Designed miniproteins, single chains, continued (2). Designs and how they scored, part 11

Each design is a single chain, and the fold is of that chain. pLDDT is the mean over its residues in the fold that is shown.

## One batch from the design tools (miniprotein)

Design m4358
Fold by ESMFold2-Fast:
Structure m4358 (fold): chain A 98 residues (1-98)
Amino acid sequence: DLERTVEALRLTNEGIKALKEGKYDEAVKLFEEALRLDPGHISYFLTLEYLADAYEKMGEKEKAIEVYEELHKRLVRSFGEDHPLAKETKKKLEEIKK
């Protein structure tokens, strides 16, 4: 639905702004709401990446891993295991799990 997609994009942009301002709790809430409204929107992968980054900055390592694993799974499903984005996310997962 276009209206949900537009709202999800707006929330994602607000979350990115909050993240840049160091408002990690607010960024997480905005990203999670964006994913809830339209899990299929065109910025879905971008929103998951920023959500994982926000959790890392908060020291919520376990939650960051869960989000990166979901991102990797979705990228593999959409583009395949050998896609550069899937490989980059796998590298981040290996680094964060140390």
Scores: mean pLDDT 84

Design m4359
Fold by ESMFold2-Fast:
Structure m4359 (fold): chain A 67 residues (1-67)
Amino acid sequence: LKELEDELSKKIESSSIEVKKLAAKAVEAILQQDDESFEKYYKELEKLDKELAELVKKVYELRKKKF
């Protein structure tokens, strides 16, 4: 999990402002356990950056399995 979070953080830092905002909202949705908001932001993120969207989804799935 930590390695995926580190990779995600580095990818976000090198991304456009638009992608950074969507990634931040997706991560916030994960922390709030808001599945509907996460799905919405994930789909928008996938259209702009598939690799970043895949990393965010992996973090979401791993956190969901632990709770």
Scores: mean pLDDT 77

Design m4360
Fold by ESMFold2-Fast:
Structure m4360 (fold): chain A 89 residues (1-89)
Amino acid sequence: SMAAKREELNRINMQFAIKLAEKNKQDMSDIIAALEANGLDVEKILEEAKNTSMEELVEKLLKEIEELAEKLGRYEEMERAKEELKKLA
């Protein structure tokens, strides 16, 4: 299960990198090379990123972080971090 979580987080992180590169009109060659180096389906990940909004990626990342925190028994640490961030805003 941890291997599956790691792969999902890796895919979400790559989709974030793609979205940020598109928004900033950055060269994507390094991102494509990273996708290939990680054995990911470049065309599939690019298509998923194109069809997923930034808000949806944030929600997916938050969900994966919450699920990992629960599995690791670090839910209180995560909630504390969220509350401290809200106080600083």
Scores: mean pLDDT 68

Design m4361
Fold by ESMFold2-Fast:
Structure m4361 (fold): chain A 76 residues (1-76)
Amino acid sequence: MAELEEAAERAAERATETARAMLAAGESPEAVRAKVAEVIAQDREAAKTLSPEMQELVERAVERVERGVAELVAEA
């Protein structure tokens, strides 16, 4: 469990890093949010076929990404 949580945290960090790189490259905050929302929607759809424990991990990772992206957008 802890190892899977760690992997989910690292995945969330990579997603946030991608968003930061897009903003640094001159992408609009709207475009970055749209791309992140698309990926999150796909991940949530896939998670519906997983165990409740895995669904919870995905939701925690999503919350972390959403918070990170919102913070980056506010800084941009």
Scores: mean pLDDT 75

Design m4362
Fold by ESMFold2-Fast:
Structure m4362 (fold): chain A 103 residues (1-103)
Amino acid sequence: SPLEEVKREIIIDFVRGLQELRDRAAELTPEQLIAEVNRLLDEIKKKIDSNPYVSEETKKKINEVLDRTKAELEAHPDATPEEIFDIVTRGFDEIKKILDEEI
């Protein structure tokens, strides 16, 4: 279905992007790493918000998780790479659960 396709695309693209950042994490400052993970979160938002098959209720739930994840990153500007990846992975796991249960 079109909804299964968008879910798969979001999961694959995000996991790939996170792995590329993990491979580069030692070369980035905490500020740069936070900016790059926020870019990955913005790509999820763009894909969800622009998709006509995703309900407005699902868009709202996913955006609430994205906003909360970004706020947690902003609250921890001196976080280690491990802590940044833990925050982002927890947020993504919530988004994946929403997609699994509502799409």
Scores: mean pLDDT 86

Design m4363
Fold by ESMFold2-Fast:
Structure m4363 (fold): chain A 64 residues (1-64)
Amino acid sequence: SVDELKQGALARLDQLLQTHKDDPEIVQLLREAKEKINAAKTESEIRKVLGDTQQQLQQLLDER
């Protein structure tokens, strides 16, 4: 279900926020991802946001 996928996605993003709390650029990325997840209406939209966020997070970690 969309609501269950949203809850799982938000929980994962909250864990990442706790891990990267001292990195303002990553914190901003993850906060924006949470807003996009909350606005998403389909499972495909949620998966797209998570995939894009994971890719952007990896780029930030690699370019430090």
Scores: mean pLDDT 87

Design m4364
Fold by ESMFold2-Fast:
Structure m4364 (fold): chain A 86 residues (1-86)
Amino acid sequence: MLKRGKLSEEEQKRLDELKKELKEVMAQPVSEENVKKATRLATEAARLYEAAGDELEAAMFELARAVMATSSGLEELARKVAEELE
């Protein structure tokens, strides 16, 4: 498995820069240009995350699980409303 030690100082710096730029783009109004920039930055970041190894990959899975849990909460809420209507 790839560990953080596998990343060079240059690669770690690039990953931090990509995260910062993504944050800045996401803070701006939605535009065609900003969408293109976000897509490009996200693609580059994903490649570096893969190179960084399991630690970052595990963090991404944790984030995905949190999003899934939120969706599951919406389904539970809809079920409760349906029961109250019956």
Scores: mean pLDDT 58

Design m4365
Fold by ESMFold2-Fast:
Structure m4365 (fold): chain A 80 residues (1-80)
Amino acid sequence: EAEKKEYKELEELLEKLREALEKGDLVEAADLINLIIQKLYESSLSKEQKEEIAEKLLELVKEYAPEWVSDVEKELKKAL
């Protein structure tokens, strides 16, 4: 189903984001964060599924790029 495919694609993007953050590639990480938020905004996922992806994104940002947390939270609030 479309929702299952969209969720899987977002999880794959979160994995790529984790890899970029682990490498210290902040330019790639920022691009991936923006892409994830945009896809989340446009997705047909349920509110619960969107919140799950948003939580996973925020946990990665809190761990690897804590200075970005406030900005990412603000953008995610618009997407949910």
Scores: mean pLDDT 83

Design m4366
Fold by ESMFold2-Fast:
Structure m4366 (fold): chain A 89 residues (1-89)
Amino acid sequence: LEEIVRELERLRRELEETDAKDPALKERALEALERAIEAIRRRDVEALVEVLAELETLREEALALGDEKTAELLARAIELVRRAIAEIL
């Protein structure tokens, strides 16, 4: 779990430095990543499942905007959250 948290923190920093097409989408994504990190630290699977659904929605919105970089970062975050859920269960 600590490795997954470190990778999510790295993704959050990378997203923060990314020139996203939609600043509001970027802010929502950064907040979702922070909630994912907190949920992993608490081993809160219910919160992680909710964040996973939100990240999937945000990724689809980024793809619709043609923001490939933000969509790529969100796809990586989704895989890390899925791994965290599997490791906690």
Scores: mean pLDDT 86

Design m4367
Fold by ESMFold2-Fast:
Structure m4367 (fold): chain A 61 residues (1-61)
Amino acid sequence: AAKEAELRAKIAQAERDLENSKVAGESAQLNPETADTGEKIRKDAEEQYEKTVAEAAKALA
């Protein structure tokens, strides 16, 4: 029971982190000096989200 609630909270947090990273990446792309950084932020967030979801799914299986 406690583990399920914790895993759901981690997935929800990963979703929020992904959305925040999209906003940060878009903001960074508005400045030519930080455009590369914005893309890296988005890529890292997508990888982290997918990893978190996969680990949670494996733990719940």
Scores: mean pLDDT 76

Design m4368
Fold by ESMFold2-Fast:
Structure m4368 (fold): chain A 65 residues (1-65)
Amino acid sequence: SAMQAQIDSLVDQLIAQMRQLGVPQSRIDAFRNIIDTWIRNGADPQQIIDQINNAIAQRQAEIAA
């Protein structure tokens, strides 16, 4: 679906950012598993998008500090 494609794109963006920041692969894998679990449990796509955007914002704030 279009919403699934949007979520996949945002997840890929956040994972690429985490890799650039040196986040261990195990933590990236754990994050991906959480997102997949939310999707599997029928979570609202907008809630998933909001959570990913919040994570991106938190990482950016840590870099800027």
Scores: mean pLDDT 78

Design m4369
Fold by ESMFold2-Fast:
Structure m4369 (fold): chain A 69 residues (1-69)
Amino acid sequence: VSKKEIENLLLKELGSSRVTVLSGAKVLVDAGIISQEQGDELVKRLIETYGTPVVSVSTIASEAVDILK
């Protein structure tokens, strides 16, 4: 799955370019793109790095692609 595919999915499901870290991770887990364990790691990394519960869909997509490596 590409970063652009993840961005497009998040935009479609959440209707915003800025979303909560929790809602973004949940969409990716529910879609089967990442596991629940990977989703928990994604949330942890984003909150620790950005210090905010709201980030861009591009930021979530980048970090999700890194977790899938």
Scores: mean pLDDT 85

Design m4370
Fold by ESMFold2-Fast:
Structure m4370 (fold): chain A 70 residues (1-70)
Amino acid sequence: MSGTATLAITARDGAAYVGTVTFQGETAEGIALVSPSGQASVLLADGRQVVGKVTRLTDTEIVIGDAVER
């Protein structure tokens, strides 16, 4: 089932958001790309990918709903 992923933004790398990702109670470093349509793709430091819909985007965090591991 899909859940919620949260990225706490620590840096920007061009179009990418870099920071600490919390997903299903676990935390890992990750890089997020957000499409103009509001879809997010997050690559975790261990090579796993999480995708979902951006529900909130601020200067400090991205909240991703309907988040699933791919």
Scores: mean pLDDT 82

Design m4371
Fold by ESMFold2-Fast:
Structure m4371 (fold): chain A 71 residues (1-71)
Amino acid sequence: SNIAKLQAFLKSKGYDVGPIDGVFDDKTRKALWLFVQDPAATKADIAEVQKLLGLKVDGVADAALYEALKK
């Protein structure tokens, strides 16, 4: 699933997402929130996250990305 790919991506960047189970739980959400605020996160990294969440792919942490983090 796209969420399992997101969990694998975040884990590859050093974030603790717990098990790669494809469930968008609080641990996955927290890891994603910390990742998008990391100054080391590139436009390409944000674009990959947007693609996996089915959002507009522009490489910018925008209101749509932050809204997705509430789910």
Scores: mean pLDDT 75

Design m4372
Fold by ESMFold2-Fast:
Structure m4372 (fold): chain A 103 residues (1-103)
Amino acid sequence: SMETAEEIIELLQEMVDLVGEAVAQAAADPTVSKERRRELTLAGASLSVLLLGMRFARENEDFETLRKYAQKAIAIVEEVLHLFDEETRKQLEELVEKLKKLL
């Protein structure tokens, strides 16, 4: 439904915002390795591209493509969970769980 599509997009927006905040924090912290910083930046960029794609899918009522992009976003977040602090990881895990229930 359109209502479910809106909720899925809102959850992914929250994930993008949390990852973006972690990217910004890592950029300001000289103790974070270049490898970890690069992995965070690539994950954030990938999630932003998927979010844009999901918004277009919603506008076209292409719920199959929207679900596929949401599943890809979940896979990216799960792969990079180890890069986040405990509090951010917990928030991302809760968002992933909510998103999985809508798919």
Scores: mean pLDDT 89

Design m4373
Fold by ESMFold2-Fast:
Structure m4373 (fold): chain A 90 residues (1-90)
Amino acid sequence: SSLSLEELKKIAKEFEEELENDPSEINKLAKKTVEEIKKSVSDEAVRNSAKAQIRLLVEAYKEGKISKEEFEKYLKQLIEEVKEVQKALE
């Protein structure tokens, strides 16, 4: 089951609001990644998908499912993946 485009957009918006209100190190790193994606990706669906994936990574870290090193690795992989998707759409 995949999320609808409208649900994805709502999740992305709520996550950006969460990042503005939480000064934790993990949220600062997530916010920096979101800003990098905004600069690199013009497609709204790709941006919203990437933001939703970052939110899931933040949740996984906070729940103790992944380490900080794994979190940082997955963020870097996500940036490269979404840049390739954006390039394929051009």
Scores: mean pLDDT 83

Design m4374
Fold by ESMFold2-Fast:
Structure m4374 (fold): chain A 81 residues (1-81)
Amino acid sequence: SLEEKLEELVKKLAEEARRKFEEYLRTGDERLLKEALELLEIPLRFFEEAYRLTGSEFAKELAEKLRKLIEELEERLRRES
């Protein structure tokens, strides 16, 4: 189903973002931090727009998951800075 494919896509993007963020913490390479955040922020904006245009609760839930992960990474960044 479309919902299953979108959930899998979000999961894969989240895993890749976490990998890039962990590499950033080890290397200090700011490009990895930017890439990690963009992997989450771009689909977040997409799902927020989809919710706004369609009222899809599923799009809202995916946006909320992405937002919470961004907040988690920002909190970790504050602790490491």
Scores: mean pLDDT 86

Design m4375
Fold by ESMFold2-Fast:
Structure m4375 (fold): chain A 100 residues (1-100)
Amino acid sequence: MPSREEILARAEELLALAEELLGADHPLVRQLRALFERLKAATTAAELEAIAREMGRLGSQIHEELLRRGVPEERIEELVALMEEVVHYLLTLAAEMRAA
């Protein structure tokens, strides 16, 4: 499984792609950035699970906004895949923390 550092690196890639597609000042991008700051500070499985749930909801909103803007399907799929990867890694790390 990826380390916390690898998860943070993938999360930073996701934020950079969202900023490229929507703009750094977009409300959804600002929400995503706030979740990444929470991720950096997260110390419990419950916090990671909460962040993963919020990222899933935010990902749906970002997907709808990208479709509305006419962003190419390939770019939308790239962002969705990266979002799903980060959510999966967060839930996996939370499960490991609970097993410890």
Scores: mean pLDDT 85

Design m4376
Fold by ESMFold2-Fast:
Structure m4376 (fold): chain A 74 residues (1-74)
Amino acid sequence: SVEDLLEELRELLERGASREELLAALRKLYQASTDPGMKALIAELIAWMEREEDERRFRTRLEAAVRLMERELA
């Protein structure tokens, strides 16, 4: 489910998973999402992540986005 994939993404973030693992999880979440707003948010995140070179900034923004997505699914 979308919630299970979002939980997987949260766990990856908490254990310090690589950029490649986080991007793979986001792509899975995008494919599983049916809500247009959620898909748009994830697509924007993926595009931004491909451009962001600062690892700390990357993780901080992804954390904020995951928190937002968790609220939308609650």
Scores: mean pLDDT 80

Design m4377
Fold by ESMFold2-Fast:
Structure m4377 (fold): chain A 100 residues (1-100)
Amino acid sequence: MERVEELIKRLEEAKDEILAKAPEEKKEEVKKKIEEALENLEKAKEYLKEGKYVEAARALDEAGRKLREVYELTGDERANELALEAGVESGLLLIKAALL
């Protein structure tokens, strides 16, 4: 949960600078992908509160996918780093679910 909250905060702090790196014709697409990533991170946080680790992992994977697409459109390394960290957290939650 703490790691998901950190991902949300870092994305919210970086989003305007990431958007600034997008080509003009792609800014709306990038903005939508960032919003979808934030939505999935918030869903992961709620699933974690409920002990739903598999659902949380799926939401984190989807957020990571959207952030990867943001990286491809903007070249902003913060989007790539956040995507990687979301994927790692997703994998850790799947391991935790298997142990329960």
Scores: mean pLDDT 87

Design m4378
Fold by ESMFold2-Fast:
Structure m4378 (fold): chain A 120 residues (1-120)
Amino acid sequence: SAYDSLSESQRTDLREFLETVAALDKNGLKILLYHAVKMPINEEELKKEGLQFVKEGEKAEQNGDYKEAIKAYAIAKEIFTILEENQKILEIEDKVAQILLDLGVELTRDVLYALATQIV
């Protein structure tokens, strides 16, 4: 897979990139803050929200709207992190890695940070 082709350093930078994109988005930040302060979570509703963001990401990807795709995938990843859905997290990381590689994006911390600020 695209993700499996990455070095350990590139995987770390990709994970930090996705967390940064989620934190810069209002919806992603809300999810992160709710988890951090241990707010009561409806697990089934949260799972549906995560799946909805995956679908929105897939639609954006099909339309060539890579910024919207990455943003939606980043939020979905944070939701599945709360839910401990490791397989879903890996699927999202693979999708985003493939998008970035297809676009010729250099998978370095500085480039990815600059890209995150342009997405949100």
Scores: mean pLDDT 86

Design m4379
Fold by ESMFold2-Fast:
Structure m4379 (fold): chain A 86 residues (1-86)
Amino acid sequence: DFDLFLEQAIKTVLSSKTVENKILTVYLSAYAAAVRFGEDAARKLADAIIEALKPFLTEEQLNKVKQAADEGIKRGVEARRRALAA
């Protein structure tokens, strides 16, 4: 269930103690969402996490989160494509 995955990802990111851990969690969550649910679902997850983090991060920190999300989606889409190639 994508909705449950999304909710758990947001909770995990918000509970992370450091900006570095938030960035890593965003990357891994976006990657996993892209692999399991595809690019569109991973983009929705990334957008929801970014929105949830806006009140807590500086513009510079938020840009690093956006970069991590984009890289996670990109790598996850590539991994999904390879896994589906028989």
Scores: mean pLDDT 86

Design m4380
Fold by ESMFold2-Fast:
Structure m4380 (fold): chain A 72 residues (1-72)
Amino acid sequence: SMKKKRAEKLKEETRLLAEADRIYQNADKLPLTPEQRELLEKYRELKKKNWFDPEVRKQLIEVAKKLVELFN
């Protein structure tokens, strides 16, 4: 059902953002590759923008996915 798929998407997005935030908060304690550093900088810049903008939110989720993949 569409309602179930929407709820699953929201849960996944929430989980990804929580994991990305955990990575971001601990990044200063870790030896980082240039790729990891660039992605964290992009995440930081996106967090400064208006999160009510759907395009900004979409980019934030995409960067969060890449952060989780790169650090796990």
Scores: mean pLDDT 77

Design m4381
Fold by ESMFold2-Fast:
Formats: C-alpha cells, sequence, structure tokens
Structure m4381 (fold): chain A 89 residues (1-89)
C-alpha cells in the first residue's frame, strides 16, 4: 500500500514538474490539494493562482493535476502527507 501511494505521489509531482514547476513547488501544490481534499473547488482556484505565480506553463492544468492526484489519494491522505514530508521538504 505505502509503495503504491508513493508511486501515485511521485507521478503527480513529475507531471507538475513537466509544466515547468520545481519539485519543491510541485510537492507544495500536491500537499495543499491533499489538505483541502474535501474542498476541491477551493483547491483548484487557489492552486491555479499559486501555479501561475510560480511560472507554470499551464496554471489551470497544474491545479487540475494536483487536485485529481489528491482525490485519487483521498483514502490514503495521511500516508501521502507523510511521504511528502519525508521526501519533498
Amino acid sequence: MRDRVRQIVDRGVDRLVSLGLSRRVAAGLLRYALLNVDNPDLARRRLTTIARSSGASDPQRAADIAVDTAQQLRPYRDVALDILDQMYD
């Protein structure tokens, strides 16, 4: 289970990095989406603004990737947050 959660986290971060974000910023967007997994519309609006300010080539797509990844990780939210804290500080 933890290895599968790690693979989903790493894939989400890699997809965000492909849009021009640093790994640290990408991890931060995913962390924000996980913390706000019960409020996806709020997360999308906030993350679009953050992604734009961080130089993402497609800020809306960056927000969608972060939120969709967090929704996929919803049952494993605490494990995903622990992985982000350990690997992407």
Scores: mean pLDDT 86

Design m4382
Fold by ESMFold2-Fast:
Structure m4382 (fold): chain A 58 residues (1-58)
Amino acid sequence: SADEQALREVYLKIAEENVAVMKEYPTQAYVKSETRRVDGKWVSETEVFLDPPPPAPA
């Protein structure tokens, strides 16, 4: 479906961003990505941490 295709495109974009971060910060970067539906569209937010990663949410 179109919705499934849109979600796949979002995941591909996240993968590309993660590769770019790993190339620039190979030993210190931690990347957290979240995908959610906002206003009927799939939206992704990516956050980069250069120091110790935040503790996993309980």
Scores: mean pLDDT 67

Design m4383
Fold by ESMFold2-Fast:
Structure m4383 (fold): chain A 64 residues (1-64)
Amino acid sequence: MVLSPEMAERLRALILEHPELAAMLGVTGEEIPDLRLEQLARLLDRDGDGRVSEAELDAVLATL
């Protein structure tokens, strides 16, 4: 999966703002490895098209 810079920053912000996501990914600091961002993106990419949409982000956040 290839993340746009904008999507990568948005996913990083979501992890920092949502302790539940940070805990699921094993992230305890402000520095989030790219591998963790890709892991989160793959969880959000429900249709497997290699893209993460705003709708997929909103759907996951609604279940947390």
Scores: mean pLDDT 67

Design m4384
Fold by ESMFold2-Fast:
Structure m4384 (fold): chain A 80 residues (1-80)
Amino acid sequence: SIKEEAIKLLKDFLLNILEFPEEQVERFVETLKKLSEEEFIEELKSVIDFAKSKLPDLDEEKKKKAEEKIKELEELVKKL
């Protein structure tokens, strides 16, 4: 499922690039799974915008990885 791929990418992004606590990310992922497809798309767009706002605060290596992940998430949103 494209939704499952988007959740997997988002989980990796939040844990390894933005360094959110694992418990917080797990709770967020469970919330995303309960959303309708329309609600999920809106939340994904919101998270992408949030992630873009955090790019200036990241190291060059993390920023490059974050930009790549954001692009992958945007492509998945187009397929939903």
Scores: mean pLDDT 82

Design m4385
Fold by ESMFold2-Fast:
Structure m4385 (fold): chain A 80 residues (1-80)
Amino acid sequence: RSHLERAIELLREAIEAAEKGDVDTAIQKMNEAAEHLARAGHEVEAALVLILTYLAKQSKDPEEVKRAAEIALRLAEEAL
C-alpha cells in the first residue's frame, strides 16, 4: 500500500474509534495518518490533519473527534 492509502485506512479507523467513544485511539490514528500524508508528499494536508487532531483532542468530545476525522478523511481522499 502507498502512504496515502495507509493514511485513508487510518482515518477510517479513527472514525470507528471515535464512534465507540475511544477518543485516545482516534487521536492516535489521526496523528499516524498525518505522518503517512507527509511521507506521501501531501504536507499541506498533513498539517491540516494535525491542526484538526489538536483541536479535537482539546475538546475531549467523541463527536468533535469524529467530525475532525471525517474532515481529515475527505482531505486525504481528495489528495488521491
Scores: mean pLDDT 86

Design m4386
Fold by ESMFold2-Fast:
Structure m4386 (fold): chain A 95 residues (1-95)
Amino acid sequence: MRARQREEALSIAESMGVPMSVVRPLIDDVLEAAAELGLSVRQGVGALAGSFFMGKVPSRDQIRDVLEESRTLKGANVGDILRNKISVEQLIAER
């Protein structure tokens, strides 16, 4: 039922350069908030990623606010993530 949406959401988050250790604990809250707000899985994950790349690691309580902000801003944060994802991914992947 929800397994397919989780796999899709995790794949999108990985493609945006968000660490799985950050996404996995929050993904169910992201999917729930996205569904309640009428957002796509991609829009919901994009909002989470935008918050993360702006240096704001959202708590579970903040997920809904982050997604609602993304909805009102027409996903502006998603564009910034996608443009910068490679640089952030390189920094996160460094040991």
Scores: mean pLDDT 67

Design m4387
Fold by ESMFold2-Fast:
Structure m4387 (fold): chain A 119 residues (1-119)
Amino acid sequence: AAERIAAIAEEMEKEGLLSAAAAVRGLPATTPDPETALALAEIVKLLAKSTGPKTVEIELSPDTAARTAALREAAAKLKADPSAGSLVLHRPDGATGAPARVTWSVVDGELEAVVEGEF
């Protein structure tokens, strides 16, 4: 998982997607498991090339299977809908036990993350 995440980040760096690559490299430190990190890396790659006004929203379940399924659905929605250019991830029980969310979007050609609460 970690090696594959590094490979995705290197591919992004070769394409000039430096902010997205940095986000991908940080995922293993900020996600509960390697499968979640890998699924988020694919979503970040899709978002870095998207400019649409629609937002895809996903809740991150503490259950790994439900979380992985939701992330795969988000990736499929981003691939299928060229108007989807941002992703909101909700954690009902973030790092402090309070709800947290992160919004990823492309602003002026760079992937930006806005965090509300402790994700």
Scores: mean pLDDT 69

Design m4388
Fold by ESMFold2-Fast:
Structure m4388 (fold): chain A 76 residues (1-76)
Amino acid sequence: KLKMTEETKEMLKKTNAPPIGPISGKPLSAAVLADDGSIYEVGDLFELLQSLPEEEYKEYVKRILQKKPFYSPEAL
C-alpha cells in the first residue's frame, strides 16, 4: 500500500493520529482535521498555537483553517 507519490500524500493527509487529541491527550469533543490528516481539539489547539514560534504558528493556522471542525464521538 506504500507508494512513493501516494506515501507523501497519505503522510500529509493521513498522519494516522490517535483517537484522542494529540495536544492534550484528551478525548475528542470539538475536533478539527488538519490538511496533513492530523486531528486536533479546537480548545487545546488554541492554547498550543499561542505558545508556538511565529513561523510554526503561521503554518499551522493556514493548514488547520483549511479544514472544518468535526466532532468525532466514534474516536473516543
Scores: mean pLDDT 50

Design m4389
Fold by ESMFold2-Fast:
Structure m4389 (fold): chain A 77 residues (1-77)
Amino acid sequence: AMSEEEKEELAKKLESMAEEARKEAERSKDPVLAKALLELAEAYEKAAELAKQGDVEKAEKLVKEAQEKVAATLAAA
C-alpha cells in the first residue's frame, strides 16, 4: 500500500503538473486546445486532492481520462 509520504509526493507532482498545464494553456494560440489544457489542469488539482485522501486509483483514472481528452483534441486539430 502507498505510504502517507508517497501520497503527499504524488499530490505535489500532480499540483506541479497542473501549474505547467495552465502555463501551456496561456501560451496556446488555439482556444479549443487552451480550454482542454485548463480542464487538464483542473483534473490534476482534483487528482492531487484524491491522492491526499488515499483514493490513488481514482486519481490515476481521472488523470488518464483528462490526458486522453487532450490527446483527442490535438488529433482533431
Scores: mean pLDDT 81

Design m4390
Fold by ESMFold2-Fast:
Structure m4390 (fold): chain A 89 residues (1-89)
Amino acid sequence: MEKLKLIDEAIKEAEKNKDQPLPELRDSPGASRRAIEHLIETPYTPKEVAAFLLSLPEENLLPVIVALYRKWGLDYVKEIKKEIEKILS
């Protein structure tokens, strides 16, 4: 699954560059920058975040995953990935 590969790459990028500035969030088809910022700042369940991420275009996955990693940590984004894998199975 193409989105799963991008999510894996985004998690690796977040871990490698944890001391770098956050990537810029952009408006996407189906989700405004404000809606994406609200998702990142709100402690939604991994299952809820997984559904939202699957609705995003590929170019928005890296900045959103990096922001989620910085805000909530590695275990949270790993659980999100598991929920995405369940949805796609």
Scores: mean pLDDT 75

Design m4391
Fold by ESMFold2-Fast:
Structure m4391 (fold): chain A 100 residues (1-100)
Amino acid sequence: NAEEYLEEAEKLFKEKKYREAIEKYLEAIKLDPNNAELYKKFADFLESIGLLEGAAYYYYKAYELDPKNEEVKKRLREIAEEVENEYFLKKIDELEEKNK
């Protein structure tokens, strides 16, 4: 169950075992690849440890799966601007136009 791997990842994150936490987040995503909340939680984790490009990618995946999530859209845009990543900014604009 993807939720068990997510809970394990969150425990590992609290223990500062970041590599093991990443592995458990990725296993959760493999089991439930269409769950926007899993991508969002992994992106939140990556942002918290300073992996901003990875965070942008997984926020983008979360937003693509759930385009009504304004929090994810806002965070994706903020990170894309911070890392000067025009690719994600353009992708956000494309998804907004599609999902009016």
Scores: mean pLDDT 82

